Designed miniproteins, single chains. Designs and how they scored, part 75

Each design is a single chain, and the fold is of that chain. pLDDT is the mean over its residues in the fold that is shown.

## One batch from the design tools (miniprotein)

Design m2763
Fold by ESMFold2-Fast:
Structure m2763 (fold): chain A 62 residues (1-62)
Amino acid sequence: NISDLSIEELIEILKKDPENVQAALELARRGDLTEEQKKILEELKKKTGNPVARLAIEQALG
């Protein structure tokens, strides 16, 4: 269940599959990312072709 995963695990899922809407939405719901995690998500946002995943990553970044 994706809601049971840590922020670190969700980011690893997105690194493997930047199109993963479920992982991106869960990161957006949680917030409170470290600066290192935000830098990773900024790069993943550039790599995703999925507009819903991109929007969710933007929400997670604030």
Scores: mean pLDDT 85

Design m2764
Fold by ESMFold2-Fast:
Structure m2764 (fold): chain A 56 residues (1-56)
Amino acid sequence: MVEEMKKALEEAIKVAKEYGLPFPSPEVVRQAARIAGLSDEEIEELVKFVEELLKK
């Protein structure tokens, strides 16, 4: 599940950059992952991944 969400977020950020749209914030990603039933460890891994992509 975490790997699928990482791929989806990477594609979403790529598309957002192409169209000049706002990126999903780490807080929005945290909320979505919690709703999806991810563990606290998985949520933090996903949030860290998004933060690293945004700092690129």
Scores: mean pLDDT 74

Design m2765
Fold by ESMFold2-Fast:
Structure m2765 (fold): chain A 68 residues (1-68)
Amino acid sequence: MVKTATQLDNSDPGNLEGSGLPPEDTRLPGQDVPADWPTGPLSIEEAREGSGLPPDATEEEVSGVNLP
């Protein structure tokens, strides 16, 4: 049953990184949804807007912005 080779590839969500597919399987239609669901599958547009930092931000970059 375990595969962990092509299953955990960003091909599916990464392929539509600009769109971000909304996993309806997580929420039922007409049921309560958590505050995190509106974010969807971490849409790259919302992720960048919320953070403002690139997903490849290195530790040195974070350290630089935290400098007094």
Scores: mean pLDDT 46

Design m2766
Fold by ESMFold2-Fast:
Parts: C-alpha cells; sequence; structure tokens
Structure m2766 (fold): chain A 61 residues (1-61)
C-alpha cells in the first residue's frame, strides 16, 4: 500500500533529522519516481502524515 510505504519513508527521514515538510516532499517525489500517479502519491503522503499525527504541509507538483 502506498500509504504504508509513504509512512515508512517519512519515519526514516524524520529519524535522520529531516524536517516534516522536507520528509513529506521527499516521500512524494520518491513515489512519483517509482511510477505512482502524482494525485495518488499526494493522497498517500497526506494519509501517512495523518496516521503519524504530524502536520500536513501543502504538496505541489
Amino acid sequence: DNVELAERMIKTALTAGVAVEDAARAAFDSLVAMGVPPEEAARAVKEALRSLGLPVPDLEV
């Protein structure tokens, strides 16, 4: 599931000291690079952030 994958990517980035907004954008860009449609990638990142109790930044692209 793209949501679970986004959650794993965001958690890894946060553990490395990356800011939430940058972690969210990196996860979005990674999903798109893997062939996930941008709309689905944005949805997955937003759902992952909500599941983690983190603020949801605006995602563009």
Scores: mean pLDDT 79

Design m2767
Fold by ESMFold2-Fast:
Structure m2767 (fold): chain A 67 residues (1-67)
Amino acid sequence: SEVEERIEELMKKYKMSRERALIALETALKIRIIGLEIDLERGESEELREELERVKELLKKVEELKK
């Protein structure tokens, strides 16, 4: 799972707990979504639209793991 891989990378690289890694990843994904929405407002792009959907799906998976 991409989400699990990113959590494990954050835990290993920054020596943080799983709980902290989940919060960090959630925050990063939310910031990325805002940036992508701003970019799409300035110009339509299929690549940006696909990336936005990908990031939204990752965020959904992170939120599910935080239960």
Scores: mean pLDDT 84

Design m2768
Fold by ESMFold2-Fast:
Formats: sequence, C-alpha cells, structure tokens
Structure m2768 (fold): chain A 64 residues (1-64)
Amino acid sequence: MTAIETARHFTELSPNSATAWNNLGDALQKENRLDEAIEAYRQALELKPDFAEAHNGLAAALEA
C-alpha cells in the first residue's frame, strides 16, 4: 500500500483527526501533488488551528 493510500485510509477511519489529515498532506507533498496536499493541510488546520506541523506543511506546499 502506498503512503498516500495508507494516509487517506486513516482520514476515512478518523475524519476528525487533524493528525490524520496532516499525514495525508505530507504523503501528497512527497509525491508532488501540491494542490491536494494544500487541501489536506487546510483540513488539518480547520480541525486544529494551532497545529504547527500543518502550518509548516501548508507553507512548504505553497512555496513549491
């Protein structure tokens, strides 16, 4: 199973987990799927606005 498949599965099991959405963003970023990564990081920040890792991931995806 790919990293994206694994991370997406976790968001399906736990859609209210900011960590699950951040992990999906990280997996999408590694595969250079930047628009989808941005959406995943934004979802993590909607669930947890003070999530530093998601802020860093979003900034990295936007700078790419």
Scores: mean pLDDT 82

Design m2769
Fold by ESMFold2-Fast:
Structure m2769 (fold): chain A 73 residues (1-73)
Amino acid sequence: GKFKGIPDKVLVPALVKELEDESAEGRLSAAKALGEIGGERGKPAVEALKKALEDENEDVRNAAKEALEKILA
């Protein structure tokens, strides 16, 4: 879904919850969206993204790594 106009206070917690989705597609989408947010706005997701680095799906792990690089840069 498109998240244009959704406040980060609502969007970031929703994406953090989606990182725990049973679907690898859902977790991948959440990690990518958190990376697109980036910077200080994405910092509340750092601990959830660190857990996603241990994900069983390689694409989710790669997206979580890129998101952390963008948030912590």
Scores: mean pLDDT 79

Design m2770
Fold by ESMFold2-Fast:
Structure m2770 (fold): chain A 80 residues (1-80)
Amino acid sequence: ALEEAEALLKKVEESTDPLEAAKLALELARLALEVARPEQVAKAIALVLRAIGLIIDGGSVEEAKEVAREALELLREGLA
């Protein structure tokens, strides 16, 4: 889980395509939701919705990187 999530963040950080970055950020946010503790579920859902918004409405690579970084941090907390 953590290794896969770190690999996804690396792909997001190396991405130059906003749509691909948003899709990867969504995948990472979903992983964070799967391991979320009860107190983290609302934040994990918010990150998933933010990533979906970037896919639907269009956003920057930097916005996708922000979602991915927050999702990885939340996933690390869920696994601790």
Scores: mean pLDDT 84

Design m2771
Fold by ESMFold2-Fast:
Structure m2771 (fold): chain A 85 residues (1-85)
Amino acid sequence: MEELKKEIIKLINELAKVMREAKSQEDYDKAIELAEKIADLLSQYNPEVAEKIRELVEKMKKAKTLKEFQQYGLEIIRLALKALG
């Protein structure tokens, strides 16, 4: 339980950093990969929140602007942190 929470928090911090510093398509691809990993790990802890995050990841993939991409990424971070308590 504690190790899983620590791993999820680490991924959330990495996602937040990438979202702040993203300047290339490779950075955006990395943000999506991190968000998917957060959903995968969170599915073992809170499957309902994991499913919601997967929906947001699909919206990130379809985002037409950087602002929309960042908005969905921040929502994923909020949901993941709330799920961890």
Scores: mean pLDDT 82

Design m2772
Fold by ESMFold2-Fast:
Structure m2772 (fold): chain A 75 residues (1-75)
Amino acid sequence: MPPLTPEEQERLEAFIERETALVRELLADPSLSPEERALLERVLEILERARELIREGRYEEARELLLRAPQELAA
């Protein structure tokens, strides 16, 4: 797979930060069902794993993880 450009890396980092903030905001809602909370916690775990991959310079793997997230969350 081709490596991400610096601009694509910046967009990926910005995406992860925005999505992480949104998920944390949603998790602050005390009216969430246990099922909704569990789903959001799984999303947060995926986002945190993607951030760790980015810290290691593994941007392509972080992107692949995020692309697979819908399938993993549907399981």
Scores: mean pLDDT 80

Design m2773
Fold by ESMFold2-Fast:
Formats: structure tokens, sequence, C-alpha cells
Structure m2773 (fold): chain A 65 residues (1-65)
């Protein structure tokens, strides 16, 4: 299972590149593991990144410092 830092890094890279495929892969993996809560969190993060990419970038950059 991914750590919170690893998830934050994947989301940061996805938002910077505009490529959400890695987030989609994490959602699929979480669902396969039966971790519905993690899948829901990742789907929510993806939605927020689509709505406000700048705010998500700022938050993740602060979390990774």
Amino acid sequence: MYSSEEIARIVLEAVKSGDFSKIDELIEEAKKLGDESLAAILEDVKKKAEENPEGVLEGLELALK
C-alpha cells in the first residue's frame, strides 16, 4: 500500500503534467485491495485537482517540503 507521501507525490506529478492516469491506476489498485475508503479519497482528490489545479499544487508542494 502506498504511503501518504507517495500518494501526494503521484497527485503532484499528475496535476503538473495534466496526466491523471497514475491516479486512475491507484484508484483501480485500491478497489482491487478492497480499500473503498482509499479509492473514494483518490477519486475526491482527482476531482479537486480538475476543479482547482493551482490550489492542489500549492497544498501538495507544502506537504512535500
Scores: mean pLDDT 74

Design m2774
Fold by ESMFold2-Fast:
Structure m2774 (fold): chain A 66 residues (1-66)
Amino acid sequence: MSEEEAERMVRAAVDQARYLLEQGVDVDIEAVAKVLGVTLREKGASEELVEKAVRTLVERLRELKA
């Protein structure tokens, strides 16, 4: 898995979370982060890439909820 592919997956997850929040649906940041991490590992991402992608996702989701 490339860094660009991981970033695309982070962006898709953030965009979906933003849509849900705009509809008044609460988003469980821990659950979304766990699903992303599992998906990235299954696609052969390094632990370093998984950690970076999950960190970016969590930061962006926290900003959306602020």
Scores: mean pLDDT 83

Design m2775
Fold by ESMFold2-Fast:
Structure m2775 (fold): chain A 105 residues (1-105)
Amino acid sequence: NAEKELEEFDNKVADLVIENNLHPSVVFELGLNLSVESARQKLFQHMVERGPFTEKLSKEEVEKQKEIAEKLSKLLLELQEKIRKGEITAEEALKKFEEALKKLK
């Protein structure tokens, strides 16, 4: 059931993003690309609870976070599409997302 797999995947991605304490700009970008309402709500609630972002980043750090956001968002969308097509399970997709996240941060 692709719908159930997508719901599981999106919610587990939200959990991983929260657990890994990703930069607010990355959290926001990933939140925009979550297809499941409960997962989006979880991630946006986390951003609200985290409070205002006051950390000053260098130009290099800003570009690094932008690259992380773009790469993870692209992967998220690709994995969601594969789940919709029945090509991959939520568990398999989550492992690929976790591996990419570990390499990029």
Scores: mean pLDDT 83

Design m2776
Fold by ESMFold2-Fast:
Structure m2776 (fold): chain A 57 residues (1-57)
Amino acid sequence: LSEEEWALFERLSEGLPPEVVEAARELFEQAANAPSERESASLWTAAMLLLIGERVQ
């Protein structure tokens, strides 16, 4: 994962509950360490959707 993707994660996590940020961070770290691009993209997308979902609700 790129620095831009990590920066986006940090911006989207601002003001959210710590438990949500921790859950999304775990998914993001798994994406960074995923053995395939497909698995990485899936985990990254899940993390982003979790953060965005919390902000719009």
Scores: mean pLDDT 77

Design m2778
Fold by ESMFold2-Fast:
Formats: C-alpha cells, sequence, structure tokens
Structure m2778 (fold): chain A 69 residues (1-69)
C-alpha cells in the first residue's frame, strides 16, 4: 500500500510542477487537493509512510521542474 501511495505522490508532484509552470491554476488546485488526501492517508499509516510519500512527491516535482527548466 505504501508503494502505491509513493507512486501516486510522484505523479502528483510532476503534474503540479507542470501545471504551475503553465499557469494552470485550476489544475494546480485539483492536484493540491489530491495530494492533501494522499498525505492524510499516509499520515494514518505512520511517520515512515508520511516521510516516504512526502519524499516521493518532492522527487516527482523536482524531476518535472528539471525537464521544463
Amino acid sequence: KIELLEEQARAYGAALAVAEHMGDEETVKEYQEKLEKLIEEARKLGPDAYKRVQEAFEQGKAAAEADIA
């Protein structure tokens, strides 16, 4: 289950980076809401799950930001 949350977090990070770069405020809001729900789920699984999901999100966002720089 944690691995699936990590995959989703990476995807949401990448989507947020692209949407922010494009100025797509609607899509940014949508993925922020999805991320918030994902983090809430991870937090319920424990601190290790929360940390892993947060790191996955940051990795996905950073990778996408590097591609669009």
Scores: mean pLDDT 81

Design m2779
Fold by ESMFold2-Fast:
Structure m2779 (fold): chain A 62 residues (1-62)
Amino acid sequence: GPLQDKIEELQEKAAEAASKGDAKAAIDAIKEAVKLAKQLGDEDLATFLEDSVKLAEESLAE
């Protein structure tokens, strides 16, 4: 469905950004995907994506 398609697009965007070393763009995309995953009630996916955000933010922490 449209929401699932958007989550997939955001995951692809995050992977591409991460591959380029653009951690900010990757984090932004994953955060949006988390929001959509929660709207779907997909707790496992939301948790996985939130964990990815935490790891990426830790790498960028001041």
Scores: mean pLDDT 80

Design m2780
Fold by ESMFold2-Fast:
Structure m2780 (fold): chain A 87 residues (1-87)
Amino acid sequence: MPTPPGTRAALNAFHTGDFELAKKTLEEMSKLENRAGAYALIQLGLLYKSLGDFEKAKEYLEKAIELAEKLGDEDSVKLGKSLLEEL
């Protein structure tokens, strides 16, 4: 499956259990107003959900949906909305 450039570094940080490095990498990527930035916001939402911080998880998923809608990325909009409904 096509993975946006840069997301692999964040996923590798998750695999090593370094959640702070994963957060920093995803936060830097989320500043990009492109498809990779929208995906990074979704990953931040999932990260905060896994930590039990549902307030931040909702915030990041809502930001991801907004950015994805501006970009016309229907896949990321659908994914973000699905994840938000599961909170």
Scores: mean pLDDT 74

Design m2781
Fold by ESMFold2-Fast:
Parts: structure tokens; C-alpha cells; sequence
Structure m2781 (fold): chain A 65 residues (1-65)
């Protein structure tokens, strides 16, 4: 739903500024998080994506730039 997508968007923006995420995109009912190709950053992004999905119920995908 739109309200859940908005909550997820706010949370994802906060994550992007604190976790070194390169960019965030909103595609329909899905959030895509882009991270650097560093193994450490990829793991951080994946854990953050799992947490975001659990808390908002919005599908989150992690992609490496």
C-alpha cells in the first residue's frame, strides 16, 4: 500500500545516508537498494534490506553497482 511504501521510503533514505548505500529507487511496490561492490558493504546492505522488509512489509532488492 502507499502508506507502507512511504514509511519504507523514509526508512530507506535514512539507511542510504548512514550505511553507505549508493542510491535507492522505488519501483511500483518494490524498493531497490544499490550498494558498492565491497563485500562488507554488500553484507550491510543485505542485512538492512531484510530488516526493512520485516518492518514495512515492502519487497526490497539489493543490487551491486
Amino acid sequence: SLSRQVAAAIYAVGLAFEEGVEKVEFVGDKIIIYTSPSEEEIEKAREAAKRLEKETGVEVEVKVL
Scores: mean pLDDT 71

Design m2782
Fold by ESMFold2-Fast:
Formats: structure tokens, C-alpha cells, sequence
Structure m2782 (fold): chain A 139 residues (1-139)
């Protein structure tokens, strides 16, 4: 759950309302209430300035739109997540999944390959295996 660690950071900063909104968004995402999740996440983006917290929020907005079948909005939000956190391997994998679901298999493989390259540079064995599996499945 990527929103839970960010909610803890906000609690440590005394930002109790924003932390509660992130936790409510996570519950809404888990329950398939994507419209409620989007509303809470957008409210966090209005007030939060930390680029790494914003990157995680953008990734979760991408997830919500992906689940709603709005692949173009999912792509837009995953690209915003990557622009703020270029080391977010999960956002690269999710961007590839969104392109794959849109029928753009070649672009999907390109993004999975970028995720693989970053995972290998960081010696993240779990993400290396996930990226390799997604590349093979997209062929």
C-alpha cells in the first residue's frame, strides 16, 4: 500500500487532515470506489507540496483511472508521477500496463524495459523479475 507510508509522513509533519484523506483514498481504492478515491487524492494535491508524496498520489490517481478504463488519464497521471520521482519503478510498470490495455504493445514493452533498466541499476531483484515477466507477457 503506497499511500499508507505517505500518510505516516504527513502525520509526523502534523498534517492530520491530509493524512486522513490519503487513508480514505486507499480504503476507497481497495473497495473499488474509484470516484471517491479520485476526490480525496485531488484534495491532497491542492495542499501538498512534497514532490515525492505528490508522485505517489499521481501514481494512485493513475491506478484509479486505469481501473475505470480511462487509459489516457491513467497514462497522464503515471507520467506526472515519473516526472516528480524518476526512480519510481512501479510507475514505469503501471505506465506500461496502461499502454498495453490501450492496445499499444510496443510502447508497453518500451516502458517495461525502462522499469527493468532502473530495477537492475538499483539491484532490486523483485522488480527485475516483475519487469521481465511483463515484457514476456506483452510479446
Amino acid sequence: NPLFPEAIKLLEEGKYDLAQKLLNAEVALRNGDYDTAIKYLEEVLKEEKDPLIKATVYNSLGDAYLKKGDYDKAIEYYEKAISLDPNNITAYLNLGIAYYKKGEKEKAIEWFQKALDIAEQKNNTLMVEKAKKLIEEAK
Scores: mean pLDDT 90

Design m2783
Fold by ESMFold2-Fast:
Structure m2783 (fold): chain A 67 residues (1-67)
Amino acid sequence: MIDEEEVAEALVLIYLGIARFYLSQGKLDEAEAAIKLAREVAEKYGLTNPEVLEAIDRLEAEVKAAR
């Protein structure tokens, strides 16, 4: 069975994928909203996976740099 934390990690990656898609289209506000949802999921479920947390931080920095 998949643990709740593992499902939360998958959900974060889905939101990051959505954010990257919006970033590729120049839709920075939508990309930022998707990143915020990813971060909220990570915080709510106490995710400590460095790869997941780094992915959130990296994409957030990319969106800020694109403004």
Scores: mean pLDDT 81

Design m2784
Fold by ESMFold2-Fast:
Structure m2784 (fold): chain A 60 residues (1-60)
Amino acid sequence: AKVAEIEIGGAKVKITLDGDKVTVEGLDERGKEIAERMNEAAKKHPDLAVKVAEAIIKAS
């Protein structure tokens, strides 16, 4: 699996791309809230989520 850690507004999240599945894990308390929202967005837009995750991992 491909993995990247990013910071959003001082919150830290871990993005995992495993084939065509995107999973986001919060690494701190604020990051967990952001990760929940990102996982719901990925569930609604899986194709976009894969593309965004690949771009983040490539930029890391």
Scores: mean pLDDT 80

Design m2785
Fold by ESMFold2-Fast:
Structure m2785 (fold): chain A 79 residues (1-79)
Amino acid sequence: MEISDEEAERLAEEGVRLIKEGRELLRNAKTLEEILRGIGLILRGIGLLEEVRLLARAGKVSERGREAMERAEREVGLR
């Protein structure tokens, strides 16, 4: 259950993309449907970043993967 540097970076990038898309949907939301969709995307993206963090704590991701996750968290303001 070890993930490659490329997989860790891909998960971090996907997490950032989902959070940014969800936040943009919330900013432009005009209906409850759009609000719920935006929240769902944000939660999915946070979940991906947390998965990489947990894998890093378990020693299943490289330093490069950890750095990618930390940059992703800073990019979306999660730290």
Scores: mean pLDDT 82

Design m2786
Fold by ESMFold2-Fast:
Structure m2786 (fold): chain A 69 residues (1-69)
Amino acid sequence: MMEELRKKLDEATKKAKEAVENGDIAKMTEYLQKVAELAREAERLGDLELAKKGLQAIVDVGSMIAKKF
């Protein structure tokens, strides 16, 4: 249900950010892909707030990558 999807999105976002901090390019790619997949699933289910949250997470992680590398 929506709560489970939100938790998965939050955990994938956290792990993507941790991977950026650690310079782990393989994990960055894996978790960014997971965030994008979860955002698309939220959109498919009509949860536009959760989809927006996922898209914002991608922007935030992308900003961290631009500052780190």
Scores: mean pLDDT 82

Design m2787
Fold by ESMFold2-Fast:
Structure m2787 (fold): chain A 74 residues (1-74)
Amino acid sequence: MSKEERSRLIARAVGLAIRAIGYIIDGDLEGAREAVERLRELGREAEALGDDETAREIFELAERIEEQVREAEE
């Protein structure tokens, strides 16, 4: 994929991660889960564009945030 497309995907992923963390801090676990699912969608977009490295980083980020959501639920 292009450098511009990669930069946009990364920027969107960072924005979603910040939003998800904000939701967790506020106790909005539903909002946090929605943000995590959006991150997974971006990871799949990166894979479809042939950037497996960026996809892997986005999926790892989504997994870490989902673990925080699970921790907050328990």
Scores: mean pLDDT 82

Design m2788
Fold by ESMFold2-Fast:
Structure m2788 (fold): chain A 91 residues (1-91)
Amino acid sequence: MSAKELAEKALELAKEGIELAKQGKEEEAKKLALEAVKLVAEALLKHDPSRVGEAIGLILRAIGMELDGASGLEIAEFALEEAEKLLKELE
């Protein structure tokens, strides 16, 4: 899977997570949102291995949000923003 394919999959999972969160499916929304963040981190590393600090930072930030009681919606919106930013770079 290419960096672009990973980022596109992350975008789709983030959007699905947002829809599940709107339906009150918090556990499912959080699982998809965290998976989306992992895919953004993997895509970033595949695109530019020197940015490993940024990739790990994304994962730690998402975990920190969950530990701080962030909703599935908040984590999914974070994943969506980061996936969109990376896709713009991957032109």
Scores: mean pLDDT 87

Design m2789
Fold by ESMFold2-Fast:
Structure m2789 (fold): chain A 87 residues (1-87)
Amino acid sequence: MKLYRPNPLLGEILRRAGATKEVLTSDEIAHYIGEYIIREKLIDPEDPSIIDLSGTLLGEVLGVDRADGRDAKAISERIRKQLTLVE
């Protein structure tokens, strides 16, 4: 099982979403990112396929103001760039 250490800014997001560990699996990271999006109400109410990241800490981490919630691969690739693999 691969473990990852998030960069400090991503770690802050995961901690706000309920993460208690500094080193997490990719499944744990995906779970907490999803929880953060739900808790912060980032899904556009007029178009549920759009995640509004403008002015959010997650948007700063991923370097985007908007994401397509149907493109999980693009979101995962951006998150992976913020992770350090820990063996």
Scores: mean pLDDT 77

Design m2790
Fold by ESMFold2-Fast:
Formats: sequence, C-alpha cells, structure tokens
Structure m2790 (fold): chain A 81 residues (1-81)
Amino acid sequence: MDKVKEALRAEAERIKAEHPELQKAVDAGYETAVEGIEKGDLEGAKIRALFVILSEAVAQGKLDLGPEVARRFLEAVDAAA
C-alpha cells in the first residue's frame, strides 16, 4: 500500500510540474485516492479520484486535461499495485 501511495504522489508531483494550473485538481484527486487506499477500497478510491479530478478540471475550464490527469493517476496506481 505504501508503494502505491508513493507512486501516486510521484505522478501527482510530475503532473503539477507540467500543469501548475491543475494543482487543485491533482491535490484533490491524490487526497481522495489515498483515503480510499487507507480504507482498503482501492477500486472505490480509483472511481472517486477520477470523479474529483474531472470535476475540478471542469470547474477550472480544463475539460481537455481532466481525462489525461485521471488516466495518469490510474496508471500510477495499477503499475505500483
């Protein structure tokens, strides 16, 4: 589990470095994913993190980047699990 959280944090930092304007969406997605992982609900964590990332990206007018950020989060979790 710690390895999954570390991989997700590393990916979140990379996305924020590439897209500083998405910091709020990335941070909210990371926090949501970590909460679910700590509760033992990895699949629920993925779904909720996707929803939060997409919702924040839309709120910021970055609808085109939301799916990309969500995809990278899922890939980071799956690669480390």
Scores: mean pLDDT 76

Design m2791
Fold by ESMFold2-Fast:
Structure m2791 (fold): chain A 69 residues (1-69)
Amino acid sequence: MEEIEKGKELLKEGKYEEAIEYAKKAIAKNPDDLKVQAEAARLLGEVYKAMGDEETAKKAYEMAELLLE
């Protein structure tokens, strides 16, 4: 998924807001694709953790697990 891969690159560059934007784009383009939504949720968790928001990161990881069961 191109948007997810771009988001991961932006996270590595420290461009957290842009990484979040790309994760949201992946979700919006694939509303019924649970695997893509789970990958986007994990990316959001990684971004928020890097930003120091561990509570939001935890919720994002929990959403990813819920989407995959």
Scores: mean pLDDT 82

Design m2792
Fold by ESMFold2-Fast:
Structure m2792 (fold): chain A 69 residues (1-69)
Amino acid sequence: SEVEELRKKLRESVRKAVEAIQKGDFETAEKYLKEAIDYARKLAEALNDPELGERQIKGLKEAFEKMKK
């Protein structure tokens, strides 16, 4: 399933970004955050739910901004 694959990739990118933040590697965290945002957008497109995509992307950006501080 395309939706299942996108969900797995989104979760993996988020996990890698969190791990990078925990290690203080903010450059790697930004790379994986951008990847997670891309997968969230693709997932929203596959589900025909652009509002869900906007909420997920906003949530990811806010969470990672707070974790960096």
Scores: mean pLDDT 84

Design m2793
Fold by ESMFold2-Fast:
Structure m2793 (fold): chain A 74 residues (1-74)
Amino acid sequence: DEERKKELEEKAKEYEELAEKKVEEAKKVTKEEKEKVDKGEISVSEAAGRVLRKVGESTEYLIKAKRLKKELEK
């Protein structure tokens, strides 16, 4: 029981770390896409869509981590 809780806690932490990595990627993409918008290569809407995609990936990992943490509360 305790060993399983520790494994779930480690997995939740892994998902949180993956979510943080996706946030870092989103920040990098935001900067790169802003440069493209400034150069007239893409629209603001296209740039926003690409950034939101990375944010969505981060949110998915956070949801997975939250579900595992909820199981750990039992």
Scores: mean pLDDT 80

Design m2794
Fold by ESMFold2-Fast:
Structure m2794 (fold): chain A 103 residues (1-103)
Amino acid sequence: SEAAARAQLDALKQEFADEVMKNINDEKKIIETLKKFREALEALRPQLSPEEQARVDRLIKLIDDYIKNKNKDALDEVLAFLGVPAGVINRIGKELEEELKKK
């Protein structure tokens, strides 16, 4: 049912937000977490309303844009959807930028 799919999506959002927040300075683990979230979104998509399917399609594009192009704005939007607090999203962006400077 759509209600069950939405409840599953909310549970996944919390799980993936927690995983990202544990790994704020580890780009590889953030990417691995987002890839798993992307797969979960694709699996839930057929059980969602057309409006929710459009939201999922946008999220998948944002995840793909971050993974391919390192677009931080795309990452920020995905993390906001997961319910990651704005202050933590800002910290992740700074940590990832500092990691790039060390290489």
Scores: mean pLDDT 83

Design m2795
Fold by ESMFold2-Fast:
Structure m2795 (fold): chain A 95 residues (1-95)
Amino acid sequence: GNAEALEKAEEALRLLEEALREAEREGASPEVLLELEVILGMARIALGVGKLINDGEFAARMVARQAEEAARLAEEAGIPRAAELAREAARVARE
């Protein structure tokens, strides 16, 4: 139901937050870190909107999209652990 989808979206968001912390540890450029923070902000907005309208599936789909974009950005920037965490976030959100 909606509760399970919201729980998956929240878990995916936690993995995205860990991906940002890992990108910082791996020495990502300030530009890449800023783009990841924007992606994380968009994911937080999507979760908030999903909670407000009681649509967990919407929240999960939107968080998955942001996680996929974060993974692509991290892969292009050569940040392998951040990319793996972002891919895991997308997988969790799509369950």
Scores: mean pLDDT 87

Design m2796
Fold by ESMFold2-Fast:
Structure m2796 (fold): chain A 60 residues (1-60)
Amino acid sequence: DKEKIDEIIKEAEELIKKAKNAEEARELLSKNLKEKVEKLSADDAQEVSAGIAEIGNALF
């Protein structure tokens, strides 16, 4: 579901921007998004992971 993927990626971007470093970003993402990602299909979860990685690479 493209809409759900986009919402999770947007939430991840906000969390990453609030983090002081990559370690804190990973902790915030795990705490707030792990359950939501686990409810996605494998393909959708992979797309979310790729989107988060691109944001992380741009910011850290």
Scores: mean pLDDT 76

Design m2797
Fold by ESMFold2-Fast:
Structure m2797 (fold): chain A 65 residues (1-65)
Amino acid sequence: MATNEQIRIEIENLRLQIAAAKRFQPERLPSLAKDVQKRIDYMESVNAPQELIDELREILAEAEA
């Protein structure tokens, strides 16, 4: 089973990937934004804690900015 700790690690990895893409490979941001959205959809489907979903939405907003 996916634990909240595992989900948190995935969120941190996505944040780092988006930060790196913004600095070095901005052409990758649209595909990363789609990956984040897919992760949000999955987490909503499994009723993950709202705090974790909100963190992903902030990361998505940063990728789209």
Scores: mean pLDDT 78

Design m2798
Fold by ESMFold2-Fast:
Structure m2798 (fold): chain A 92 residues (1-92)
Amino acid sequence: DKEEEREKALEKLAKELGLSEVDVEFIKAAGLGDLEKLEELLPKASQKAIDLAYQMAKYGGLEKVKEFLEKQGADAEKGEEIYEEAARIYAK
């Protein structure tokens, strides 16, 4: 189903982008708008995960997640670069 397909896509992206298990959970929480989970995972999340989650929140219209990640020092330029690489990996 859609959840299983998303899980497999995230596992592939994590492996190719060098994301940790915590980074994957952080990105999932960002996509769901789960601010409580984002705050919990933030101390263990990589800068790459923060940057990618910011770009996903921006494209997904998740304003509260976007604002939270901006305050945490998300790099919009690097986030866009990582997002484009993730899209290429997903398309394979």
Scores: mean pLDDT 77

